# Ledger of designs, part 40: designed miniproteins, single chains, continued (2)

Each design is a single chain, and the fold is of that chain. pLDDT is the mean over its residues in the fold that is shown.

## One batch from the design tools (miniprotein)

Design m5364
Fold by ESMFold2-Fast:
Formats: structure tokens, C-alpha cells, sequence
Structure m5364 (fold): chain A 83 residues (1-83)
């Protein structure tokens, strides 16, 4: 599953302090969410939102508040498109 693999890679990057790799992975998750919405695959879009929530929580636990805020911004954008 590309979403699960990307989520786990981002979580590992956060744990390693690799903020640049974490942000790139968040962008990849966001693109997967946008593609799912464009294709009408709302269940996959919801899985991306859940993955981004886990990423944001992991970032906050490790003190990377900027990374968490970035993921939360992407969640908000996807949620607005699902309305």
C-alpha cells in the first residue's frame, strides 16, 4: 500500500530528525489524497487523511511542531475538498 509505506517512511524520518524528508513525504501523501479525490475514491482519500493525522501526531510527540502544522494544513485542504 503506497499510503502506508509513505506514512511509515515519514514517521521514520521524523524519528531520525530528518525534517526535509518528512516534508517531502507529507507532500507525497497530499498528492495521493488529491488524486483519490479527483478519481472519486473517497475511501482512499480518507485513508490519506488518517495517515497525515498519524504523521502530525508523531511530529508533535518528537517536538517538530512545524512539521505537524504542515501536515495539519494538508489535512485541512483535503477535508475542504471532500465537502
Amino acid sequence: DPIERTKEAVKRAIEAGDVVTARVGIDELYKLGLEAIENGDYETAKKVIEALREVAETARRHGFDDVAAYAEEKIKELEEKLK
Scores: mean pLDDT 88

Design m5365
Fold by ESMFold2-Fast:
Structure m5365 (fold): chain A 94 residues (1-94)
Amino acid sequence: DKKKKEEELKKKKEELKEKAETFDRILELAKKLKENHKSNRELAKKLLEEIAELLELSEEDIKEILEEFEKNPEMSSSELLTKIIQKRLEEELK
């Protein structure tokens, strides 16, 4: 049990490293989202969708995030990114 937990943690740590590289890309897209989320809503929506796809969110979760974006145009880019990350972590931890 203890040895299995250590091996699973090691595997998850390596998976998280690969996800960290993806996170760097996501952070760059999130920066562009912050710059454009009010001035260019079409680009912001596309950036948001790309971020969600890179985090491997389900079509349902992507749709929900896009609906949230449309309903709340004053929502910050950090709040949008946090919602995406939370949904991914909920799926991963289930």
Scores: mean pLDDT 73

Design m5366
Fold by ESMFold2-Fast:
Structure m5366 (fold): chain A 91 residues (1-91)
Amino acid sequence: SEVAALERQKALALQLVDTLIDAGGSDETAALWNQLSPEDQATLHNIVTTTIQDNRDTLAKLPVDQQKALLRAEITARVTAYYDARIAAAK
């Protein structure tokens, strides 16, 4: 079903966010990225880029561990909201 497909895509995108924050541009991150659709790749790239831009001044003042925590929380929230809206629309 469309809902089941979106739930799987959401899980994949959230796994990618965690891997990206923990391991950066690792082989694991690249493998997960390559499993995303072009639409989801574009959306996730935009979410990551805008989250960094929106929080630039705060990130510059934080140590690395706190930067990672902030980015994880903000990107996870935005990715979750994106997929939850699509899942709701598909019902």
Scores: mean pLDDT 87

Design m5367
Fold by ESMFold2-Fast:
Structure m5367 (fold): chain A 85 residues (1-85)
Amino acid sequence: KEELIEEAVELLGKLGVALRLSGFSEEEIIQRIKELVEKATGLKLPEAESLGELVKIIEEQFKKLSEEELRKLIRALKEEIDRYR
């Protein structure tokens, strides 16, 4: 489980970088990551002021997810990153 959480957090960082390089603002990046995670996991995430705060919130929520839910999220993150390659 810890390995899956680590991979998901790493992929969130890669997605954030890919979105920034694609010209998205921090507010847009936060919104897109939040929507992707909520859609993939069914979690409802609180409002975050920064990308760093959002990542901390998400990491804490990931501890509550099953391994199957984490694998589904990892797949969704990889597919989204591929759109910005």
Scores: mean pLDDT 78

Design m5368
Fold by ESMFold2-Fast:
Structure m5368 (fold): chain A 57 residues (1-57)
Amino acid sequence: MAEETREIGLELQRLRDELADKPVDEQLAAMNELVKKWAEENNTKHIGAAPPGHEHH
């Protein structure tokens, strides 16, 4: 749904602004990690069960 995409977009904008003084590589790495985390959370929310044996640290 459009709202879920909107939320990740706002988070990316805030992250970019917070890391504006950091090198581009660090900004890209942080944004990429945020997107992956968002995708993983959305997938587990829809599926309802994640495979055991792997914890997000």
Scores: mean pLDDT 66

Design m5369
Fold by ESMFold2-Fast:
Structure m5369 (fold): chain A 129 residues (1-129)
Amino acid sequence: MKKLSLEEAAKYFADNRFKPATPEERALLDRFIAKLKTGDESLLSDEEKLFVYLLAYNPLYFTPLPFKVSDEVLERAEAFREALRKYDPSVSTLGSPALVQLVRDRFDELPESVRNYLAHLLLAISRLE
C-alpha cells in the first residue's frame, strides 16, 4: 500500500472502522500483539509506539505510558488524533486507561467490532509518511 498523508490515513480509518478486518490488517495486528506480550519495548517500531500511545492516552483521562515515547512520536500521535477529529468527531476519543492491558492479555475476549477497529487503526498508522 502507498504511504498516506495524515488526512489520508485518518480518512482510511474512518471509512473502514466498521468493516471486517482484512487478512493483512489482522496479520499486522497479531504480530504487534505478539511483540507486546514479550514486554520488550525495544521490539516495537515508532509506529507501534504511536499506536500504543493512542490506545493508552485520552485527553479526558490521566494515563501513564508503560515505556518512554519520543517527542516526535507524541507529536505525530496528537496530529493524527486531530486529523481523525476533523474527519469524524465521533472517533476523537480513542484511548482508555485499561485498553493496552486488555489488548495484551485479553485480545480474543474483545468484541469483533473492537478487534476490527484496532486492526484498521494500526494499518492506517503503519502507512503514515
Scores: mean pLDDT 75

Design m5370
Fold by ESMFold2-Fast:
Structure m5370 (fold): chain A 69 residues (1-69)
Amino acid sequence: SEEEKRKEFLKYAGDAVELAEKLPEFQPEIRAGLAEAFRLYREGKVDEALEIAKSTYEKAKKRLEEAQA
């Protein structure tokens, strides 16, 4: 449902914010992705917003993995 997608969006966005705090060098990239995701969310484009939030989170997670290598 759209409500479930909105909840999933907020979870990925929140997780990406937490990763941004741990990755100061990549914080501008993460925040840019989040800004685009929230723009789409405000426009009611929930599917597109979720895709961008998830992509932003996954990229941040890879950056954290690289920092640990």
Scores: mean pLDDT 85

Design m5371
Fold by ESMFold2-Fast:
Structure m5371 (fold): chain A 56 residues (1-56)
Amino acid sequence: SEEEKLRRVAQAILLGNEDELEKLVKEYPISPETLERIRELAKKTKDVDEILKEAK
């Protein structure tokens, strides 16, 4: 699902796992706008559920 995909991306960003993030983006292409929004939200909160709520 789209939500599961975004959850995995948000977790990779929060953990600083750039290798996993690159793998996820290759498997499940995400718009640059959505990716940037998740990166900015991850600076304000560590709660994945809040990031997903705001990124939709």
Scores: mean pLDDT 79

Design m5372
Fold by ESMFold2-Fast:
Structure m5372 (fold): chain A 68 residues (1-68)
Amino acid sequence: GAADRRARRLALQAEMDRRGRMSVAEVEELLGLTDVPAAVREAVLAAARRRGFLSVDEFDAIGTRAAL
């Protein structure tokens, strides 16, 4: 349900903050739990797959730009 998705999203965000990075699988899971536009999702996944991970700074920058 929505509460379970929210709890898992918060857990993934907490792990990202703690480690400073996320694996590609964690990025895919986090994006699946968020209502982001398809173009933003594809761009974030492409960046994560290209590097093999996504840093917290990169995720925050993408999220901030998507809000524009």
Scores: mean pLDDT 73

Design m5373
Fold by ESMFold2-Fast:
Structure m5373 (fold): chain A 90 residues (1-90)
Amino acid sequence: SSVTDDLNTARTAIVKGDYETASNALERALNHPDLTEDDLREIGDLLNTLTLKAAVYKDHDALDEAVKLEVKLKQKASEKSATIATYLGA
């Protein structure tokens, strides 16, 4: 899968309330080599949406996974640039 395919899978899954599929797609996206700043922003935006929805619907498994993915995202952002790290709160 491409980053674009994984991000599209995550968006669709979040809309459908399929948080397991969304988390798996976002994890695949984060594991891609050569992620751009735009890719990292989109992953961050989708993780924020997932976290908010998981919290509202009290899906504790999805919330726990989203928190773990956010840590990975911040690590990747810090490796890429200070600008994207700041945007993502890293």
Scores: mean pLDDT 83

Design m5374
Fold by ESMFold2-Fast:
Structure m5374 (fold): chain A 94 residues (1-94)
Amino acid sequence: MSIKNSVISLIKQGNIEEAMKLLASVADNLSEDEFNSLCRECAKTLRSLGYTLEAMVFETIIETGGTKSKVFKYLKEGNLIKAIYLAYFEKKAQ
């Protein structure tokens, strides 16, 4: 019923790209704390399902400025590959 439940449900169904699109579309309607909380839940759910690279994307979004993250910019563009690549480099720099 909440946006959070919808995004998490899509991840649990394996529809990760659609979950990312939904999160990107609603980010402007969330506070920074709500957005970061949702990214934490996404990362946790993805890790529990074995989607380690996708989980790393959401973890790095939180670490690199939330909605202002360059990783999130690539998610908004629908480019999961660039988001994963940038998250990998950001994690190595930290």
Scores: mean pLDDT 81

Design m5375
Fold by ESMFold2-Fast:
Structure m5375 (fold): chain A 87 residues (1-87)
Amino acid sequence: SMEERAEAIREYLKANPELRPLYVKGLIDKLKNGDEKEKRDAAYTISVIADLLTEEEKKEVIPVLEELVKTGSEEVKEAAKKALEAL
């Protein structure tokens, strides 16, 4: 499931923190350029890994999520709101 995948990613990034910056850039790309499913899944993953993000990474992610709350489908909007709540 999306939840199981996001939690697995969280545990992976905790074990491999050096890979976090590149992974976060990939999530931001999916939020901006992905299809509806990729946007939803990326936003959900951000909500699960929010505590692992640096302040600089949070500042990059927040405006993208705020835009998705305005422009996304219902599922994308809900995932983006949850991510913003976690950040």
Scores: mean pLDDT 88

Design m5376
Fold by ESMFold2-Fast:
Structure m5376 (fold): chain A 96 residues (1-96)
Amino acid sequence: MLRIKKSTMKKILDEIKEEDKKKGLKLEEIPRSYLAKYLGIDVSVLKGLDTNLAKSSLPELKKKVIQADIDDGVKMIEDAVKKTIQKQEKLKLLKQ
């Protein structure tokens, strides 16, 4: 099951809705249970969020959700690398 923050999910849904409006697509309310199953997330993440979007945009929505999960993982790795570099710089100062 993908782990996504409710705030991140809201941003992705808002982005997809804006894109759908720009394309002149018909927006419809997608049931939260169906959307959660399609995205592979917990339905609680969608609670209180507006799920009005075009069904044709569901594959793009799923790609953005998967990308957000990947981006969160990459950020954790980048933060670990930054800490390691800072420790190496401190070690170089001790070689005088």
Scores: mean pLDDT 79

Design m5377
Fold by ESMFold2-Fast:
Structure m5377 (fold): chain A 113 residues (1-113)
Amino acid sequence: AHEEVEKANESLDENGRKFLQLVLDGSEKEEIRKEIEKMSKESLINVAFLLGALRAVAEALGNEELVKRIEEALEIIFEEAKKLGEEVLEEVEKAYKRGVEVGKRLVEERLAE
């Protein structure tokens, strides 16, 4: 679980890293959209996975504001993925779902101590 998140984070390009920082900082929706529009298919898949993992952790910690910001960012990601094609949208949605599962395992591993 942790190794999968680390690998995805290490695979992020500059635009993906900047995007995640904007989401965490609670930046304006238009700034977040601009970074998403610069992303490749691979970057969209990687950030969707990481947002899924982060959402699961944020939800477990009761951080409702962060969950809301992640959900708003994901809506833009899905819109941009759809513009690239139905196949890309399906891959991004699968990455997000996998991220949520990984994030839930991270929470369970922390609670098992």
Scores: mean pLDDT 80

Design m5378
Fold by ESMFold2-Fast:
Structure m5378 (fold): chain A 70 residues (1-70)
Amino acid sequence: SVEEEKESLLETLEKILEVARQNNWPEDKINKLQEILDKFKAELAKVTSLEELREVGKKVYEEIQKIFDE
């Protein structure tokens, strides 16, 4: 279901943040990653279909990629 896939994506992103914290990533990058997760959680609350979920997921991955490219 859409709700199950939302939960799976949130768990994956939270795990990424936890791994970053455990590996002592630069604080500025951790803060940016946290901001992305917070925005993603807000956007997920509005999602009602798998298509919308994929669009939000793509945007989140693009934002995460930008952090590592900087």
Scores: mean pLDDT 79

Design m5379
Fold by ESMFold2-Fast:
Structure m5379 (fold): chain A 56 residues (1-56)
Amino acid sequence: SMDQQRVEQMRQGYDYATSTNPDSGRVAGEGLDRTEEDRKKSEDEKKKKELLDKLS
């Protein structure tokens, strides 16, 4: 169908983009893989850094 052909074209476009610029794929994956646990871990690291800065 036409819809299936369009989906395939979008997939090919994505593959082409990541093939020519692999860094783009990694950066996009990093932004998209943001989980609740990763967010909490980032906040804990920020709090640890603030505590270390106050102690030093």
Scores: mean pLDDT 58

Design m5380
Fold by ESMFold2-Fast:
Structure m5380 (fold): chain A 78 residues (1-78)
Amino acid sequence: SRVEALPEEEIAAIPGPHLREAARALREGGLSEEALREALRLSVEGAREAIAAGPDEAERARAEAELPAIVAEAEAAL
């Protein structure tokens, strides 16, 4: 996968500890279902933090409303 092929520099550059940990979990655990689910969980946490930090209230509200559907589709793809 693309994550497994990521060089160390790109993983280290990922903002936030949760997203970085997700990338490491995928790289080290391969594409196992457990690693994918944990990476998805950590990625969702990182996305929520990024949305909350955004300066545009309307954009934040839209992203918050759309996130559950995107997460459900991602989980169904696992």
Scores: mean pLDDT 65

Design m5381
Fold by ESMFold2-Fast:
Structure m5381 (fold): chain A 71 residues (1-71)
Amino acid sequence: SEIDKLKKEVKELIKELDSLTKLPSSTAAHITGLLIQAVGYLEDGDIDKAKEYLQQAIKELKKEIKKAKES
């Protein structure tokens, strides 16, 4: 499913980011908040909102990976 693909991408990006850098607590909290929202919407059966928050988390993870690689 599309949700399973997004969940897999999030896990892979978290592993990559963890291998590169330690995030500031505020940035880590923000990304964690997006993932908590996604889980909440999945539990409520709101698949469209869950996808939106997973995509936002993916975007933020990719941004932080890029910053870590460019440092």
Scores: mean pLDDT 83

Design m5382
Fold by ESMFold2-Fast:
Structure m5382 (fold): chain A 81 residues (1-81)
Amino acid sequence: SIEDVLDKAVAEVVAVDPAAKPLFDFLKDLILNRRVASPEEQAAYAAQAQALAAGLSDAQLQQIEAILQKAADEIRKILES
């Protein structure tokens, strides 16, 4: 399910850096509840994303990108089914 894909992706991202948890929990909530982020939530999200990016090494950023790319591909296949 989409929820299972997102749960695994969040767990893998948190394993790269625990500081990522609030940001990716928020993204998971938006996707699973099919809601649009409010302007306030978008601003908070952008601030958290900037802080996370500033704290991560290039290798960690590449690992997170690969995790997200795989999750996006798996979700796309579910939605096409």
Scores: mean pLDDT 78

Design m5383
Fold by ESMFold2-Fast:
Structure m5383 (fold): chain A 85 residues (1-85)
Amino acid sequence: MDETFERLKAGLSDADPQVRAEAAVQLGLLAIEEGERYGLEAVEALTKALSDASPVVRAAARAALQLIAVAGPPEARKAAEEALK
């Protein structure tokens, strides 16, 4: 599980914006499935992705944060809500 999270986090820095956008979506899903373990770290990584050069990546990061804000554990929900202000 740690390997999957680290791989997705690394994917946010890929040269291909499609790979970065897919990594953002998958991090959002992992954050709600394993939110107690990865939720806060996923919110931090996705918050940085909101400043990505690609509009597709920024949109994916925002959608992932919105998902965490609705379905994540309480600490991750609060962090995601703050990131979306």
Scores: mean pLDDT 83

Design m5384
Fold by ESMFold2-Fast:
Structure m5384 (fold): chain A 100 residues (1-100)
Amino acid sequence: SADDILAELQDAVKQIEEMKKEVERLFKEAKETGDEKKIEKAEYQAELTLEKIEKFLEFMEKNMPLLTPEQQKEANELKKKVEEIKEEVEKMLEEVKKLK
């Protein structure tokens, strides 16, 4: 149902927000220590987060026409949050790659 689609989008955003917090934690550790293994772990987590975001955006584009106008508005607000997280994660990934 349309409600199930919106619920899946909401759950995916919560997962992406949690993944972002883990990226931030690992990036801080990598930056503070310069440890190659910590840098690699931070890069890997950032890449996983970006992959999850890509899948979220693909799912949303595919299912957007099935939502009501009110649900589409809510989905677009979730998209905006995810796009902001994407930009922040991409910036952190670029910064950590410069530590190599």
Scores: mean pLDDT 89

Design m5385
Fold by ESMFold2-Fast:
Structure m5385 (fold): chain A 111 residues (1-111)
Amino acid sequence: SIADYLAEKREQILAALRAGRVEEAERLALEALDFLKEQSRTLAEFRELLRRFVGHLVSALVEAGVPVERLDALLAAFGERLARARTVDEMVEVARELVRGLAELARETLA
């Protein structure tokens, strides 16, 4: 199912982030984004599905011990840039920047 695939990808991304494997986390995130693109009929639907996926990933990071206050700044920047994005490529770049920010934060807080 869609939910099961995304849950597995979130667990794999979290494991890569915990291990400091930034390139693996980015690759797994891009695989999840490609899957979301295949499930999306419109740019608006892709944006919404991406927003939901990120929300679930952030919840998992909070449960893993990342302070909410440290995530708030990254999420605010992500939300603003995603709202301004007009193409799939722009949304993918916004998500890539978020994953890099999450990887740095995980290195500082979970290592």
Scores: mean pLDDT 84

Design m5386
Fold by ESMFold2-Fast:
Structure m5386 (fold): chain A 64 residues (1-64)
Amino acid sequence: MATVPGGLPKKYKGKKSREEYAKELEKLGRPDAARAARSMDDPSAQQLYDVVERQLKAEEEARL
């Protein structure tokens, strides 16, 4: 089981496409975050990471 403790690993940096990152999020059970990542048009790695982290945080807080 993979866990995302409030942040995603920065493996995305210059390594693979957003699709790999989004699939990793889906495997972690975060489909909304994966959708957010895919919806961005050519984001920088940092922008992608920030958007996804924000989405994950919002989901976690909503469940609180």
Scores: mean pLDDT 61

Design m5387
Fold by ESMFold2-Fast:
Structure m5387 (fold): chain A 81 residues (1-81)
Amino acid sequence: SSEVESMLEAKKKLETESPVDMTEGTLTMLRIMARESEDPEVSAQLRALAEELAAASKTLSPEERRELTLEVMDRAIELLS
């Protein structure tokens, strides 16, 4: 789906192109995907991932936040696959 493709593109940019902080973009994507999901289980899990990332990102170092963002992207891709 285009949602999986968007998440894969975002993950690739975070990993390869620049040491950019993708946390805010990832949160926005997760929240949109959760709202648009027709599967209530997938929707709930995407919301939980967004809440986890939002809460944790405030206390993590930039490097730890990047690693968590990549992990959350992977988990979202798996849920949407």
Scores: mean pLDDT 77

Design m5388
Fold by ESMFold2-Fast:
Structure m5388 (fold): chain A 59 residues (1-59)
Amino acid sequence: PFDAEKEKEEKRFLNALLAHKGDVRAAAESLGLSPSTFSRRFKELTGLSPREMYKLLTG
């Protein structure tokens, strides 16, 4: 998809997760979100949970 807004939001969420070493609570807090809201939105954007994505990216 060529949705620039969705891509920008996805990158923002990925960067927050990586910056906090997969700590969903810390990543969510950095974006001003609850952990549940972060996890739900992350799954909508990427198709994976934050935990699954972090495993994929870090091996």
Scores: mean pLDDT 81

Design m5389
Fold by ESMFold2-Fast:
Order: sequence, then C-alpha cells, then structure tokens
Structure m5389 (fold): chain A 73 residues (1-73)
Amino acid sequence: MSEEELEREVQVALLLMEAAVAKLAAQRGKLSPEERARLAEELRRRVEELRAAGAAEADIAAAEALVEELEAL
C-alpha cells in the first residue's frame, strides 16, 4: 500500500467515524438544527472529495447513507 492509498483509507475511516458520531449526537439531542445542517453539508462535501479521489463505492455509499440519516433527524 502506498502512502497515497493509506492516506485515502485513513480519510475514508475518519469520514465514516465522524458521520456515525454526528448521527449519534443528533439522535441524542446533542446538536442544534443549525449544527446538524452544517455538519451534514461538511460531510457531503468530504464525500464528494473522496469520491473524486477514487475511494471505494461501498465506502462512499455507507457515508452517504449516514449523512442522509443525519439530515432526516
């Protein structure tokens, strides 16, 4: 695995973790509607950046699903 590949995998793992944590925080009532909207927009931007960088489709789909769930709360 190259450093570029490793860096991309780390960014994917961080995105998935942050999206899951944001969803959990929103479900627990820890985020205001404004904070939730801001985080969802930030996460969506990062999903598009990672898709453009060649991240696996399964990881992109998982991240998108978490963002959609966050937005639906």
Scores: mean pLDDT 83

Design m5390
Fold by ESMFold2-Fast:
Structure m5390 (fold): chain A 72 residues (1-72)
Amino acid sequence: TEAVREAVAEALERAARASPDPEAKKYLLEAARYARQGDTRKAQYYILKASKDPAAREALERALEEARAAAA
C-alpha cells in the first residue's frame, strides 16, 4: 500500500540523517525516493550501495528494526 511505501521511505530518510558519510546519505535518499515510487528494485540497489559504509549499515539496521517494531 501507499502507507507501507511511505513508512519504508521515512525509515530510509531517518537512516540517511543518522549516516555521517555524504555518499551513503545520497544513496539512502535515492533509495527513499524509489521506495516511495514503488520501484523496489532500484531502492534495493541504492540500499546495497549505502550498506558498503559500516555506519550507514548500522543506521539502516536500526531504522528497519524500529519500523518492524512499529508494524507489530
Scores: mean pLDDT 81

Design m5391
Fold by ESMFold2-Fast:
Structure m5391 (fold): chain A 87 residues (1-87)
Amino acid sequence: ITAQAHFNLGNVYQAQGKLDEAAAAYQKAIDILDGNPAGKELKAKAVFNLGNVYEAQGKTDEAKLLWKAVVEQFPDTEYAKLAKEKL
């Protein structure tokens, strides 16, 4: 299964309110994209969405750490701008 497939599965679980399953799917997408510079935009999306899932679970400090990571590691992505809005 590709990183994109895990990311898409995360979106489906998040839309269904299955927050634990959504978090696991986004984390798998992130893990597959580790060390792949071509996957930078998708990794930024996955980290940002994982932060949103943690926020929905009441894990505010963990969510902020993920959004800060998007800003620091992926500053040139649209997700860095969205993450700054959350901080």
Scores: mean pLDDT 84

Design m5392
Fold by ESMFold2-Fast:
Structure m5392 (fold): chain A 66 residues (1-66)
Amino acid sequence: SLAERRAIIFSEAVKLGILGASLVALLGLAGEPLTRAKLRDQTSLDEAQLEALVAALEARGLPVLP
């Protein structure tokens, strides 16, 4: 469900120290398929934060496409 996707994104982002505008942008993407391209474009995360977030989301069963 959308609520479960938001909960996973919120919890994993906060664990990685992703807060403020970047967190709000991530939660705005929860209703659509996540891609590395969208995450990179919409959240302003650096590559290290992006890779850590992708790994954490995939470990929680939330797929991230290229």
Scores: mean pLDDT 84

Design m5393
Fold by ESMFold2-Fast:
Structure m5393 (fold): chain A 105 residues (1-105)
Amino acid sequence: EKVEEAKKIVERNIKGAERVIELAKTLPDPETAEKVIKYAKEAIENLQKAREALDNGDVETAKEYLQKAAESFRKAAEAAKPDNPVIARLAQGMAEDAEKAVEML
């Protein structure tokens, strides 16, 4: 039950990170856009590894990758914050979701 809920959070956050990448392409500062895209991609990679760990029943490895994804989302939020509060809020919400997944596992 908890593993299945965590998998739903992972899937939702992968889709959310893909949306953040698309929104970041519209940012006026290319350096900020590049940082947000970089951190969102790092989050997707860690979420994919977390999903694989959950599929294998490796909860401890899944927690590690979920924490790394949350860190990447927080970095994306900080990078976006000066230029786009909407992207920053989306990334922060995904960090909180990833942290919640760690707590429930």
Scores: mean pLDDT 88

Design m5394
Fold by ESMFold2-Fast:
Structure m5394 (fold): chain A 68 residues (1-68)
Amino acid sequence: QWSKEEVLKFALSLFQEKVPWADFKSYLQSMLGRQLSADDEADLQQAYQSGDADVFSKAVSAVYDRLS
């Protein structure tokens, strides 16, 4: 399993490269080894579309903590 720091670093790299949300979601789910809940997907998509790296980082961290 990937560490929280590794997941955050990977997610932030895709966010900075402005990868489309659908592709980002696919990559993240593959890395986590599981699908996001509808609620986690909605929260994370909103944070992703915010364009704010700090908001996005906190959302990814929260999702990781809920899935561990």
Scores: mean pLDDT 84

Design m5395
Fold by ESMFold2-Fast:
Structure m5395 (fold): chain A 98 residues (1-98)
Amino acid sequence: MSVFGQMSPEDIAKTFSVMLNQLSSKEVPLDHQIFLANLFLHDLVEEVLPHIPHMNDAQLQTLITQLQRLREVAKSIGTNQKYLARIDEVIAALKARL
């Protein structure tokens, strides 16, 4: 069982939003943003998908914005096209919920 499975959906959404918000901080170095983007692409993004139905509109919009930012960072570091396509799929699913 994942750590996320032990938290409430609200706590998961809030924690994810806070972590993603760090990527938009002007104080976060680019190298650190790349590291976080890679981590999100491999683990966190796929783990959050089952919790989307429990997210409010503000959380959905924030996640869309951060995933779009993640996609740009991931593309710039030469991330595999499969992960870029996965981010696009998640963004489309989130937009369909709004």
Scores: mean pLDDT 65

Design m5396
Fold by ESMFold2-Fast:
Structure m5396 (fold): chain A 74 residues (1-74)
Amino acid sequence: VRASLEQLLEIADAMLRWEVEELKKSNETDLNKQKQIFEALLETLREMARALGASEEEVEEVVRHARRKAEELL
């Protein structure tokens, strides 16, 4: 079953929100560790989007959206 771009963006937003909340709970202040965690999340989103039938253009849009949101939250 193919997910829409809108659904993929909603999933990305939910995953980023969860990761930010976990970082706050752990009191993680190391920016390099935060960056590594977000990079791993972006790679997970990329693979998930492809698995859900997203085109490469849609995958790139999801990753770009997630990266922008991660930068805003750091």
Scores: mean pLDDT 77

Design m5397
Fold by ESMFold2-Fast:
Structure m5397 (fold): chain A 86 residues (1-86)
Amino acid sequence: SFEALLERMEELVEETEKRLEEAVKAKDFERFKQIIAETDARLRAIGEELRALGEPSPEELARLRELLARAQEFIAKAYEELLKAQ
């Protein structure tokens, strides 16, 4: 269902945020790149499953957009902090 896939996406976003925080603390840019690549691949897979379910409702689309915006924000912040650590 859409709800189950959105929940999986939210869990992935939360996991990624924590993993990125650890990479920033470790000043590990290589780990950061690995986390981003892995998360991107997993998000694309969930996105394909969501697309197969048909047209999302406006409410479901809004929730998806909010999750993606949240992910973009903490990724950008982690990247900026790692650049300052170089």
Scores: mean pLDDT 82

Design m5398
Fold by ESMFold2-Fast:
Structure m5398 (fold): chain A 91 residues (1-91)
Amino acid sequence: SAAELRAAFMKFADLVSELLADDPEMRDRLLLLAGEVVEAVLNRAPREEIEELIERFREAVEEAASKLPPEDAEKLRKAAEEFLKELERIA
């Protein structure tokens, strides 16, 4: 449902805002990409388009993680995977 997708996004957004408080540009980029994935799923975009957006999102997560301390990097990676798993469960 749209409500479940928005809940998954908000949970991810809260963690990203906490972990990237000192890097607002990277925070905003991750939230934009996550939002694009959610919007594509809500609009029933072709699977290929959704997969391309997920790949771009994963690349941005790894870039952000590379700039964080190891503990925070693992929290970000885990949150991103949980977010994507929730999207797959809902779709």
Scores: mean pLDDT 86

